# Designed miniproteins, single chains, continued (4), part 91

Each design is a single chain, and the fold is of that chain. pLDDT is the mean over its residues in the fold that is shown.

## One batch from the design tools (miniprotein)

Design m15154
Fold by ESMFold2-Fast:
Structure m15154 (fold): chain A 91 residues (1-91)
Amino acid sequence: PRTEEEREEYLETLAEDILSDPSLAEPAVKTLAEMLLNGDEEEKLESAKLLYYIATKRPDLIKEYAKEALEEALKNGSEEVQKYAKKALEE
């Protein structure tokens, strides 16, 4: 991805690819939750965006595997991370 818009499109496509394979959906959400808690700022932002896109299609996976990480990000993340964490939790 070379622009912010291209990065967002890439992340949406990646979320759709993850959700299209049932064997990848759960471990991917768990991995994204770990990245949201323990990654660097870019990793936290990318994982928050991916979790939000997943939440728009599969909110059940977010509630089961990522709720605690998103709640922590909402309290302690940067403004952009908090924005996506809030949106993911509101789905």
Scores: mean pLDDT 79

Design m15155
Fold by ESMFold2-Fast:
Structure m15155 (fold): chain A 65 residues (1-65)
Amino acid sequence: GKADAEKAAKAAEEAAKKGDATAASVGRYQMSLEMGGDPAGLEGARAGALGDAEKAAKGIQQAAS
């Protein structure tokens, strides 16, 4: 619906603003784990990040449709 499209657009703009901070945090965390960090921590963080990205992508697709 129209409300869903507006919500997705807002989420995309907010994600873009937070993208730098989130991307830097995730990248730094992933790099640390890749260099011999905790695999359990990597699995949890990765699953969370993927879930958030999938939800955001779905919202954007609905807005674009």
Scores: mean pLDDT 58

Design m15156
Fold by ESMFold2-Fast:
Structure m15156 (fold): chain A 64 residues (1-64)
Amino acid sequence: GKGEELAEKAFEAAKAGDEEKAAEYLEKGGLPGEVSGRGLMELIKAGHEEFAREVALGRALGGA
């Protein structure tokens, strides 16, 4: 759905190092600010890319 598409775009932006764009996509997906672009980037930098992607997707889909 739209939330899943926006979460994927946020993850790709974070992976590319674009924190602002990642935050924009997360907010456009209707997330309550619980997932930040900075947080996704920190997980990716730490080598937890798969986990970061699942976090973004889970939050966008209301998985909590």
Scores: mean pLDDT 68

Design m15157
Fold by ESMFold2-Fast:
Structure m15157 (fold): chain A 100 residues (1-100)
Amino acid sequence: MTEEEIKEEAEKFARKFQKQLDEIGKKVKEAEKTGDKEKAKEALFEGEVLLGMILLVRGVLLLVAKKEGMEEAARYVEELFEPLIKKAEELIERAKEIIK
């Protein structure tokens, strides 16, 4: 795998995860507005699963990049996934606040 291939794969997953985060974010926002604890529980479950998937994909891409000495690709992956991880954590905490 080339450095460019790692970056392209990272961008592909980041776009998919961003779309899923946006959908979970809409559920959290609606649950916050309506007080719907069941919707908040659904958003919490989806957010925790998605966070696990983001961390797994990041971990695999970083492992490959670092093993092959692709430091620029590794840095790119970390920078690209960091805001996705933070957003997932934010949505999880917001969902927990609705549930208690």
Scores: mean pLDDT 89

Design m15158
Fold by ESMFold2-Fast:
Structure m15158 (fold): chain A 62 residues (1-62)
Amino acid sequence: MTEEIVEAVKNGDYERLERLLVRAYLERDLEAIEAGLKEAKKMGDEKAERMAENTLAALRSE
């Protein structure tokens, strides 16, 4: 999960990233979501960063 999310961010594959973030949310995989956020920030990808932050916020709201 973590490696797949990081690769999706690196490739700008937003469709795959969305599917992987939904799965990480359902599995409560906080580490994978945070890894995606960290990679998005490193890449300067504002869209990927927003997607990961929204997923992280949703998980924390449970």
Scores: mean pLDDT 84

Design m15159
Fold by ESMFold2-Fast:
Structure m15159 (fold): chain A 76 residues (1-76)
Amino acid sequence: MTVEEVAEEALEALKNAENPQEAIERIAEILSKKPDELDEVVEKLKELLKEEFPDAASVFEPIIRKAYEKAKEKAK
C-alpha cells in the first residue's frame, strides 16, 4: 500500500465518521499501517483535504493532529 493509498483511505474514514472520536480512532489505525512514513501520509492527507474541502480543512486539523499523535505512540 502506497502513501497515497493510505492517505486516501484516511480521508474516506474522516468523511464517513459519525463523530470526531470515531474519526480519530479510525485514522490512527489507518496511519499505523505506515509507521515509517507517518509524516508523508499526514502531509498527503492534508493536501487531499485542501483540494476537496478548502473551506473545511481547519475543522479537520485537530482530528488529524490527534490521530497522528495516537499513530505515533502505536509505532513505538
Scores: mean pLDDT 78

Design m15160
Fold by ESMFold2-Fast:
Structure m15160 (fold): chain A 63 residues (1-63)
Amino acid sequence: PVAKSVEEALAIAKEIGFPVKVTVYIDGRKVSEFIAHNEEELKAFVTGLLDDPRVTVEIKKYE
């Protein structure tokens, strides 16, 4: 699942369950990956990134 807002990212992660693997895309190109162990880590990580309209994040269960 792909999120374009902090609210979407949190909703997806809560449904899947932590920890989650977050993959960051800029203009459709993968630029980084992060493991979020809880809601606070995910929110802190994506809050600034998703202010850029070129950025999307893909969220998957880690493990």
Scores: mean pLDDT 82

Design m15161
Fold by ESMFold2-Fast:
Structure m15161 (fold): chain A 80 residues (1-80)
Amino acid sequence: SSRKEFIARAMLLIFGQIETMVKRGVPREEIEAEADRMIDGLNVSEEEKKKLREIARRYLEAILAGDKDAVAALIEEIKA
């Protein structure tokens, strides 16, 4: 559906922003705040926003850990 495609594209953009901020050495708390701000701007339910924030947090942890398999799995989860 167009809504599923919209959410997938939005989350991939948020993932790209998280990776960029990690590479630039931005503090974790500021990266989390920016991801939350981007998700809060989405036209989705509060329950859906909570789930998306949880996915963004898992993505940030995977990037910080250098866990390439977890990064790839989260990208595929969003695309599915």
Scores: mean pLDDT 88

Design m15162
Fold by ESMFold2-Fast:
Structure m15162 (fold): chain A 82 residues (1-82)
Amino acid sequence: SEEVRERIRELAQKGLEIAKLLLKTGDPEAFKVAQEILRIMDELRRTARSQEEVDAARKKIREVLSKLPPELQAEADKILDS
């Protein structure tokens, strides 16, 4: 549906903003998390057809963000929840 496609685009935009934040740190661990987020977003855009799949992708993003230092995780969570 149009609503699902819009939610996919919104989550992909948030994922891109989080990836930009992480890449600016120059930290190799943050770079790895950014790459995982970009892969999740690519899969979401290509395969997702339902709200449940969007929700699952959001959960996967939070899971990979949990690997970051607490302050960087908090900044990324703000973007994800915006």
Scores: mean pLDDT 84

Design m15163
Fold by ESMFold2-Fast:
Structure m15163 (fold): chain A 111 residues (1-111)
Amino acid sequence: MKEKYEEALKLAEELGDEELKELIEKIVEGDASSLRDLIDRLVEIYRDALENSSLEEIKEVSNKLTDIYNLALQIAEEQGLIDREERIELSRYLGERLEEVLNERVDKALK
């Protein structure tokens, strides 16, 4: 688990996001509620990248966000903070938030 925590922190530092670092730390400390806040922050970073970055930069950001998400889920599962059903629900929540970002971007492009 220490290696996953250190990798997640490194990725958050590379993104320059202090809030992600704090949320990762809370998850390691046993706060399962911080997983939804983590998803919300990951979605905001992705939204900003889609509006302000090149396609190659968006791919790099997307890969780092995906890695942070997967590491955070693994840390939570290894601690017994979430079960399989809760993991599915978190992935559904992430999917809904990403659909909102996609729909907003499509609406802006058509106007």
Scores: mean pLDDT 83

Design m15164
Fold by ESMFold2-Fast:
Structure m15164 (fold): chain A 76 residues (1-76)
Amino acid sequence: GRAEEIKEFLLKIAEKIKKEGEDVEEVARRIELLLGAFAHEFRSAEEVKKALEELTGVEVPLSLAEEVFNFIKSLL
């Protein structure tokens, strides 16, 4: 279902941007909370990139941020 698709997507993204030794499910939960709070405010992939970098403290590739932005748009 839709909830399962969202969970799998968030876990995929979290695995790519989590720090060494971080729990992937906890990182995915933090990303979910960020996107839930600000989904309607994101206007570009660059804004998503900046928000994810502030959340995780790691550099996020623009291509990954574009994937996240497109996923958000598919839910709205």
Scores: mean pLDDT 84

Design m15165
Fold by ESMFold2-Fast:
Structure m15165 (fold): chain A 78 residues (1-78)
Amino acid sequence: SPLIEKIKSLLEEGKKDEALELVQRFGDRAVEAAKISPVAAEMGIRELEEIRKLFKEYGDDEGAAVADEMIARVRALL
């Protein structure tokens, strides 16, 4: 995933604010896509779960919490 690779690169560089902005923007788009398609919802949840894992690996609890919030918002639409 280009998004996961970008977030990983930003976290490796210590650019936590930029990584947080990317997960927030993706989460918002995933919520909008989930309103249209259950398949898009499942794909968005899977991507957000990988992003959450990545934030946890780099010790960014704030980024992981944002990913969890976005997962919950998408799941509420299933």
Scores: mean pLDDT 87

Design m15166
Fold by ESMFold2-Fast:
Structure m15166 (fold): chain A 77 residues (1-77)
Amino acid sequence: MKPPTDVEIQTSLLAMYLAILKRHGELSPEAVRRFLREKLGLSEETAERIAEAVAAQPTDEEKIRTAVELAREALEA
């Protein structure tokens, strides 16, 4: 099997963190923005854009999916 890339490791950590927050009812756009900025090293502008997209999603599952997809795109740029 191919070893995971740094981007795959980072997005997996994000997905796990957001899943834990969802389980505890603590999933919020601010928590997403903070993790992206502090743990993934994304710019404030990019983290805010992703958090806004997450806030627009109707379900927690779509919020997590959107955060992971947009974070992957930003990390691969």
Scores: mean pLDDT 83

Design m15167
Fold by ESMFold2-Fast:
Structure m15167 (fold): chain A 88 residues (1-88)
Amino acid sequence: SAAEIAELRAQLAQIRAQIRQLWAQYQATTDPAQRQALLQQIRDLNQQYFQLQVQLIRLAGLPNSDDQIAELQKQQAAFDAYIDKLLA
């Protein structure tokens, strides 16, 4: 429904804002333990973000939705690999 789409868009906007704030904190700190904790929070929020994007695409019911979901999954995997490299 239009209401469900609006709610998902609002949740996506909120998560984007939280991720930006966490990256700013990550860049501002030199403490290794705090940096690792921030990276884990960024990972968790990014996973939620991708899940909500998949839900939004499915609700929109576009003909190319499967291709869009596959591309999002590829982007999520690349991001997870990037975070893993920073955590190593």
Scores: mean pLDDT 88

Design m15168
Fold by ESMFold2-Fast:
Structure m15168 (fold): chain A 64 residues (1-64)
Amino acid sequence: MEAALERAIERVIAEVEAAYAALGLPGLSEEEKEAIRRLLRRMAEEGRASFDADGRIHTRRPAA
């Protein structure tokens, strides 16, 4: 059942690359993309993030 998580991760990477392109910055390296994938998987495993069927990421607010 990893498909929704992997879609959400790739969507975040695509959005970051689009933002970088809009700012005239170089795109993300493969190493940076892999670091983002690793971080998001870890957040999901810790229950700090959830992913819907459309591949969108939802984060919990930090405790007050």
Scores: mean pLDDT 69

Design m15169
Fold by ESMFold2-Fast:
Structure m15169 (fold): chain A 67 residues (1-67)
Amino acid sequence: MELGEPVEIGGVLHIGARVPEGTDLAEAARELAERLGIEVESIEVEGDTAVVRGRRDGRPVEITVRR
């Protein structure tokens, strides 16, 4: 899994990640959130993209995982 540089926009921390073809996006997104200490509120998967919305230390975080 390749991680992009985290960027804070409008008080929300955005983290991008890229995974190989055939990876379970929901599982990869959940594992990444867990590794980063993020409290998951939702995980949405559509096509080749998964978006996690959650919080870290009370601050909003959005993780986008792509194939």
Scores: mean pLDDT 80

Design m15170
Fold by ESMFold2-Fast:
Structure m15170 (fold): chain A 88 residues (1-88)
Amino acid sequence: NEEVKKVLEELAEVIPEGKPLLENFTDENAYEIAREMAELAIESGDLEKMVAAELALEELYKLTGNREFLELAIEIAVVILERAVRSV
């Protein structure tokens, strides 16, 4: 799915640590790649990276219908809200 790959490539521009994950991209492993990129965003502590990951996961859900992307997007959204509340 070229649109799925494009979303992940655009996300990798915001989360460059995730670029190596795309070297092994297949339609079958798109969820695992997205999940690892989302984990990298959370580990970075960077709100812009986390927001980019959440938006990309919503787009991936819309493209694929795979609920796992939606569930991961919700998880990231919760982390974003917690970090926003704790920001000065």
Scores: mean pLDDT 83

Design m15171
Fold by ESMFold2-Fast:
Structure m15171 (fold): chain A 97 residues (1-97)
Amino acid sequence: SPNDHIVDKLLAKFDGLIRRITDIVNQAKKNVDNGKLTQSDIDNFNKDIIKIINKMRKIADKIDEYDPMKGIEVRMKILAIEKSVKEKINELKSQLS
């Protein structure tokens, strides 16, 4: 249906944002491995991740308008991503000490 097509496009955008978060986290890991990680790098990574998560929430809001059950699934994924990202940022901060 037209609504299914809209939801599929929104899910594709959401998956693209997950890949962007993964790339940011992987770049931070590389900076740790080569001894180049700074507090400024962590602050910028956190800021960029927050912007992406806010975009994810807006996509979830749009999905909810067409498919409330799928909206719930996407919101649950956002919560899992937020938890994983917070844990990873804390690990990176500990490696500055």
Scores: mean pLDDT 86

Design m15172
Fold by ESMFold2-Fast:
Structure m15172 (fold): chain A 119 residues (1-119)
Amino acid sequence: SVEELLAAARQAFQQGVEALLKKDYESAKLYFSTAIALLDTLPDEAAPVLRIKSLLLLAIALKKLGVPEEEINKYLEEAERILEEVDLPEDVREKLLEAIEAIKKGDLEKALEILLSLS
């Protein structure tokens, strides 16, 4: 069911955040990738903030692992695509765009602070 998929995605997301805060970037990558894979089975309107946060936190983990910018940019571009297609409160949209820009500039601490402050 949609509810079971969302619950599983949320659990994977929470495990990803815990791993990221412990600086276990390999585990963070796996958990956020799992959350994204589960959410990709649903329409973009289903948990759009969770989907975008998962993509951006994955990008942070990948940057910490030294993954090439070209690969990371695919996740940033997907986050930007979702932001264009879904209706979000303007303050939430602006904060997510600020987080994307921070990641692009390598200010991962700022991006993480923004993403973890969004409910």
Scores: mean pLDDT 90

Design m15173
Fold by ESMFold2-Fast:
Structure m15173 (fold): chain A 87 residues (1-87)
Amino acid sequence: SMEEIVEKTKERLDELAEKHPEVRAAVEAIKRALDSALAEKLSPEEVIAMLKQIKRHLLADESIPPEAKKELVEIIEETIKEIEKLA
């Protein structure tokens, strides 16, 4: 379900922020966006579009260290793939 995918993603994001404290602000912003998407009952396609936009912003953010950025983007991409199975 979408709720299960979101909870798994939030858990992975929290693990990343523990490993890379510098991305905690970005992680909390993404978690808020996911929670808002569930509260607004966005469709799978709308959540995918939102995550793709988040991915573009993360890739353009020069303040995020490359290793942490790579792992953050991988979590977003894997989440998109899981949601695509629902769409």
Scores: mean pLDDT 87

Design m15174
Fold by ESMFold2-Fast:
Structure m15174 (fold): chain A 74 residues (1-74)
Amino acid sequence: MVKVTVSLDSDPKAEDLAQSIASVITRHLRETKRNARIDIKATVDANGNIRISLTLRDENGNVLASGETYVRGA
């Protein structure tokens, strides 16, 4: 059985986007049959722009992938 753990730290205004990203990555990880942890942080600035950071770790805590993106909110 593949174990995938998701940790979400999201501003309420970015929650749907963060959840959607988590769902897509979790589906891909289940298909690869690898244990992993996904940490997603989504913050919203004063202008409504969304910053999303993502870190993917194996079961020992080693970083497999990381990325950050910026999405214009309006």
Scores: mean pLDDT 77

Design m15175
Fold by ESMFold2-Fast:
Structure m15175 (fold): chain A 68 residues (1-68)
Amino acid sequence: SGAAAAKKAKADALGQQVKDEMTAAGLPQITINVMVNSVRNLYLDKGEKMAQIQIDAVRLTIELHKRK
């Protein structure tokens, strides 16, 4: 259905955003893959609020990495 396709597209977009931010920060590929999948799955299974919490955690990880 159109609603399911739109939800998947949003999950993919959030995953791509996280991938781009983590790649720019120089994080390892394994870490990037885990976090991208986590954000996508949280959006699909638990909705936007849980996905946003995970994105905030990613951004905190990037900040901590930049201080190294």
Scores: mean pLDDT 85

Design m15176
Fold by ESMFold2-Fast:
Structure m15176 (fold): chain A 107 residues (1-107)
Amino acid sequence: SLFKKGAELFSEGKLDEAIELFKKALEELEKEKGPDHPEVAEVLLYLGQVYAIQGKLDEAIELYEKAVEILEKVLKELAEDDPRRKEIEEKLKEAKERLERLKKLKE
């Protein structure tokens, strides 16, 4: 998948190439699964990490805020006993912690 290839390029330090693949993966996932899918949030979190590494803090914050909104919306719509809740709650917690750090760094 484009997302997997983007993640590989990111791990190799090829940040601009990773961004291009993550943007394409985001477009395809939004088209296939809709804009509020957990996989869309995951791509947004990776893209935000790359922008943060590049020092593009405003862009990184915006991407993390969008990912948090998606994960919160998904979690609100899942049943209390849905087995996916735990994974989404863990991702949401991590995303919020990273977002808070980025906002403090910009201050």
Scores: mean pLDDT 86

Design m15177
Fold by ESMFold2-Fast:
Structure m15177 (fold): chain A 85 residues (1-85)
Amino acid sequence: SIEEIAEKVRNVLLSAAEVMDQDSPELGERVREGGKEVVELILEDPEKGRKKALELFEEAEKAATSEDIKEAIRMAGNAALWAID
């Protein structure tokens, strides 16, 4: 169901935010805020939610300074996008 997809994406985004918190609490908070918008969009229009998720993960990866954090964000982004499909 769309609700199950939204929950899975929410959990992936929260995990990504926790990883970002280790590098920058401000970046982690941005991912949490953006993640709420993504989840809301998925429930209304999955295609728009998917596009917003892609943008959020691309911005987060670009903002990260650690290669380990960049890799974690890439993996989380892939998991979120696959969940929406």
Scores: mean pLDDT 80

Design m15178
Fold by ESMFold2-Fast:
Formats: C-alpha cells, structure tokens, sequence
Structure m15178 (fold): chain A 94 residues (1-94)
C-alpha cells in the first residue's frame, strides 16, 4: 500500500507542477495516473493511513528540493500531492 500511496502522491505533484508550468497535456496525464490510484483504493477497500500519507508527502518534498524549483513551482507541486493524498484518504474511508 505504501508504494501505491507514494506513486500517487508523486503523480499528483507532477500534475500540479505541469499545470503551473503551462503544460496541460502532461498535467492531464499525471492527473490520470493519480486518479487510477484513487479509484483502485475506492474499489478494493484498501486502507490508507494518515502516517502513510505523511511519509509519501515527505518523499515528494525531498524530490522537489533536489530539483531546485522556484517557490511557486514547488508549492504548485506540493498542492497537487496534498490534493491526491486527501482523495486517497477519503477513498479508503468509503
């Protein structure tokens, strides 16, 4: 489950980054990847915990820090990751 949560958070971050940078095609692609993970959790009933979400977000922050993005681009990516993680947590509660 942690690998799925990590992958979804990263896809969400990429979607946020590409939306901000004006690449809607790549933003839609990564949003699609994140949506597949959310739908998988919803249909399987797999549990996603707050701890797993926090670990995934930490990993995204570490990757983004290596990329030396502008503060605005970094925040756009983090918002994408946070939104995807929120949706994963909600999907696991249904």
Amino acid sequence: TQELVNGAATAGAMAGYFEYSGNPVLAQLYRGVANIAVNHIRTTGLEVTEEQAEEALRGVREILDLQKLSPEAREAALEGARETLRRLLEASRQ
Scores: mean pLDDT 86

Design m15179
Fold by ESMFold2-Fast:
Structure m15179 (fold): chain A 65 residues (1-65)
Amino acid sequence: ALEELERLARREPNLEASVLAGLAVKALQDGDLATARELIARAAALSSRPEEVRRAGEAALKEAE
């Protein structure tokens, strides 16, 4: 799940969404789930693939807990 969110961040054509998703991956790796949730929501709102970002982010959050 974390790997999938990272792949989506790398392939995101919207630069701001890509950066936010990348920051969410870092927050998940650091165990900062509150920040990760906020960043995933912001990334999804700006993403070309909002549903995929939300789904990958939610799966990564569940695995990080």
Scores: mean pLDDT 82

Design m15180
Fold by ESMFold2-Fast:
Structure m15180 (fold): chain A 81 residues (1-81)
Amino acid sequence: SAAVEAEKELLRRILLHETVELLRERGVPEEEIQALRDAVLAAPSPEAALDILRAWAERHGDEETLAAVERAEAALRALDA
């Protein structure tokens, strides 16, 4: 439904905002943060955006971001039920 898709998109935006704030606090280069933001926002779906964030977190050993992605994935699955 349109309401479910809107809620999934809101989850994408919230997770991206939280991740960006965390990465800035940790001193990740702004160029890398911007590239990640652009990739997440350009992803064709919220699910694809979460796959990008998961891959980024796994590549960088970022357990905190990975845990946030896993919570968002669970929320998306709940919306599909």
Scores: mean pLDDT 85

Design m15181
Fold by ESMFold2-Fast:
Structure m15181 (fold): chain A 91 residues (1-91)
Amino acid sequence: LTPEQLEAAEEYRKEMKELLEKGLTEDEAFAVFATRNALDLLAEQDKERAIEAAERLLEYLREHEEEMNESQKKAAEIIKEYIKKKLEELK
């Protein structure tokens, strides 16, 4: 393992622990972590595509809100807040 891979693993563990402590399941915490990293990576490669993906994800979360349980709604809220901040940074 490279030092970069070890650092990434430590960041993953720390973020997962924080999300789990907020009442998310492991799957929900992973979804939040993966979404943040995917959007960050996409924004570095193509800002326009990142904006489009972020806006589509917000629409998807709003459309499926009625189908969500309480922990899923919490995960969705965390993702929405992240996306709003990211869009403000990119625009």
Scores: mean pLDDT 80

Design m15182
Fold by ESMFold2-Fast:
Structure m15182 (fold): chain A 102 residues (1-102)
Amino acid sequence: SRREAWLAAAREDAEAMREVMLEAGVPEETAEAVAETYLRLVEQQIAGDMPWPDDPDATRLVARGLALAAVHRGELTASEEEIRAWVREALEAHERLRAKEA
């Protein structure tokens, strides 16, 4: 089904994002936590038929996750500086989301 295809793509994107974060020197535990948060947000969008998150930090994390996944697949060309900036933005968005859920 289309839903199953979207969920499979979301899992592949989460894994690709995780790999780029690890290559950028993010600790494994942190990279995994960020990728899991990304996957949860995308799965919630698919399940809730929400086109975009209403939280700017959730929107930022999803946007940066998609960009990092595209870089990993060779679908997007980016400099090392751009990749480092996107990783930093994803980490910052994840920290703000964590603070809101505490």
Scores: mean pLDDT 84

Design m15183
Fold by ESMFold2-Fast:
Structure m15183 (fold): chain A 88 residues (1-88)
Amino acid sequence: SMARAEELFELGKKAIENSKSDVEFAIGLYLLKLAAELGHPEAAELVEELMKKASKATLAALKKIEEEYKKDPEGTRKKLEELAKLIA
C-alpha cells in the first residue's frame, strides 16, 4: 500500500540521517529500496543518489542484507525496521 511505502520511506530517511556506521546507513538504504519496490515515487530516485555516495563498506553491508532478505523476507524486514527505529 502507499501508506506502507510512505512509512518505510520516512523510517529509512531518518535512519540514514542519524546513522553512525556503514551498517546503519545500509539498513536505512534497504528500507528506502523496499519503499521504492512498493511504488513510493521519491524512494527510487533517493536510493540512486545515496548509492552513488555510499562507501564500499555500506554497499557490502547492503549486499549482506539482500542475501538475508532472499532467505527470510519478513523476518529480515521486521529486524531492519526495529533496528532503524533505534537509529532514527
Scores: mean pLDDT 86

Design m15184
Fold by ESMFold2-Fast:
Structure m15184 (fold): chain A 71 residues (1-71)
Amino acid sequence: MEELAKKIIERAERVIKEAEEADLPEEVKEAIINDARAAIELAKKAIETGNATLLAAAAILLVGAEFLLEL
């Protein structure tokens, strides 16, 4: 779990950096960054609590943020 959660965090941090550099509408940029930040927080809580459901939620938010970044 912890290794996967750390990979989600690293990937989400990359998504945030890419969103900040992207020439996207501010509302889309904010949505991407907010979802990626939420994924980081859920992944951290998954490590702290051992709750796999939080890890799954983090992964879903990360995928959503990555999809928006491709717009």
Scores: mean pLDDT 83

Design m15185
Fold by ESMFold2-Fast:
Structure m15185 (fold): chain A 73 residues (1-73)
Amino acid sequence: SMEEQKALVERNVKDSERLAEEVKRETDELKRNLYLIAIGGNLVVIERIAEKTGDEEIKEKKEYVEKLYEELK
């Protein structure tokens, strides 16, 4: 359902925000890179749901997480 897809997107957005804070605080390069990989995985999930649904709110969530990811790389 659309509700289930929006809930999954919201979980991936919140997880990405948590991981972004971890990246900013982490001094160990290996751990930092693992957090970045996890954000990348969340972004792939959001992108696929955005493509499948064509929902504008989900597209905005995709762009938001993509910006977070690119700014931390």
Scores: mean pLDDT 88

Design m15186
Fold by ESMFold2-Fast:
Structure m15186 (fold): chain A 89 residues (1-89)
Amino acid sequence: EEEIKKLGEEYTKKVAENKDDPEAQVDTLVEFLRKADPSLEPAVEAVRAAYEAGKTPLQAFAVASGYARDKGLKTVAEYIRKAAQAAAE
């Protein structure tokens, strides 16, 4: 739990630093998902597919949040939400 919180804080900050760079935001999200839980590999593929299809970073964050919630990974979903808010500000 504490490892996921530290990781989430790091990646939320990195997303905020890259709010004008959609590709960097998506790459940061993919790194977070892979490090947070191996069961989120399908979420990584879905996020990449959404971005390649021309969806916004916020839409990619929504896809990832859905996968994390469905897996019961509440802390991961919360940090995806915080990162999405940081990107929107």
Scores: mean pLDDT 78

Design m15187
Fold by ESMFold2-Fast:
Structure m15187 (fold): chain A 113 residues (1-113)
Amino acid sequence: SKKDEALKEIEKIAEQTFNRLLEVAEKLYKEGKSFDEIRQAVLAEVERLRPEFIKRIKEIKSKYPELTDDDILKAINKAMEKVLSKVKDPRVKEVLEYAGSTLLADISLELQK
């Protein structure tokens, strides 16, 4: 269905965004950076990616007004869980879970506008 295609595109965008956060975290982890430095860098990357992420999700919602906010948030969360399943170090996983939760909170507020 058109709704299913829209949800797959949202999942793809979210997966691309979360994979970029994972890439930043893994690079710094391999370089021996502290978990506080990894957290700061991942959160800075969230701030950098947030405007385009929100814009792309809103563009999809505008084309498919039958999409509920719950549908969108579930699709984003599904993509986040898929990326988190690849993480081996539990502290790196905690950093990414926190970053992902922050981004989910931001998109939830933006969808209500």
Scores: mean pLDDT 88

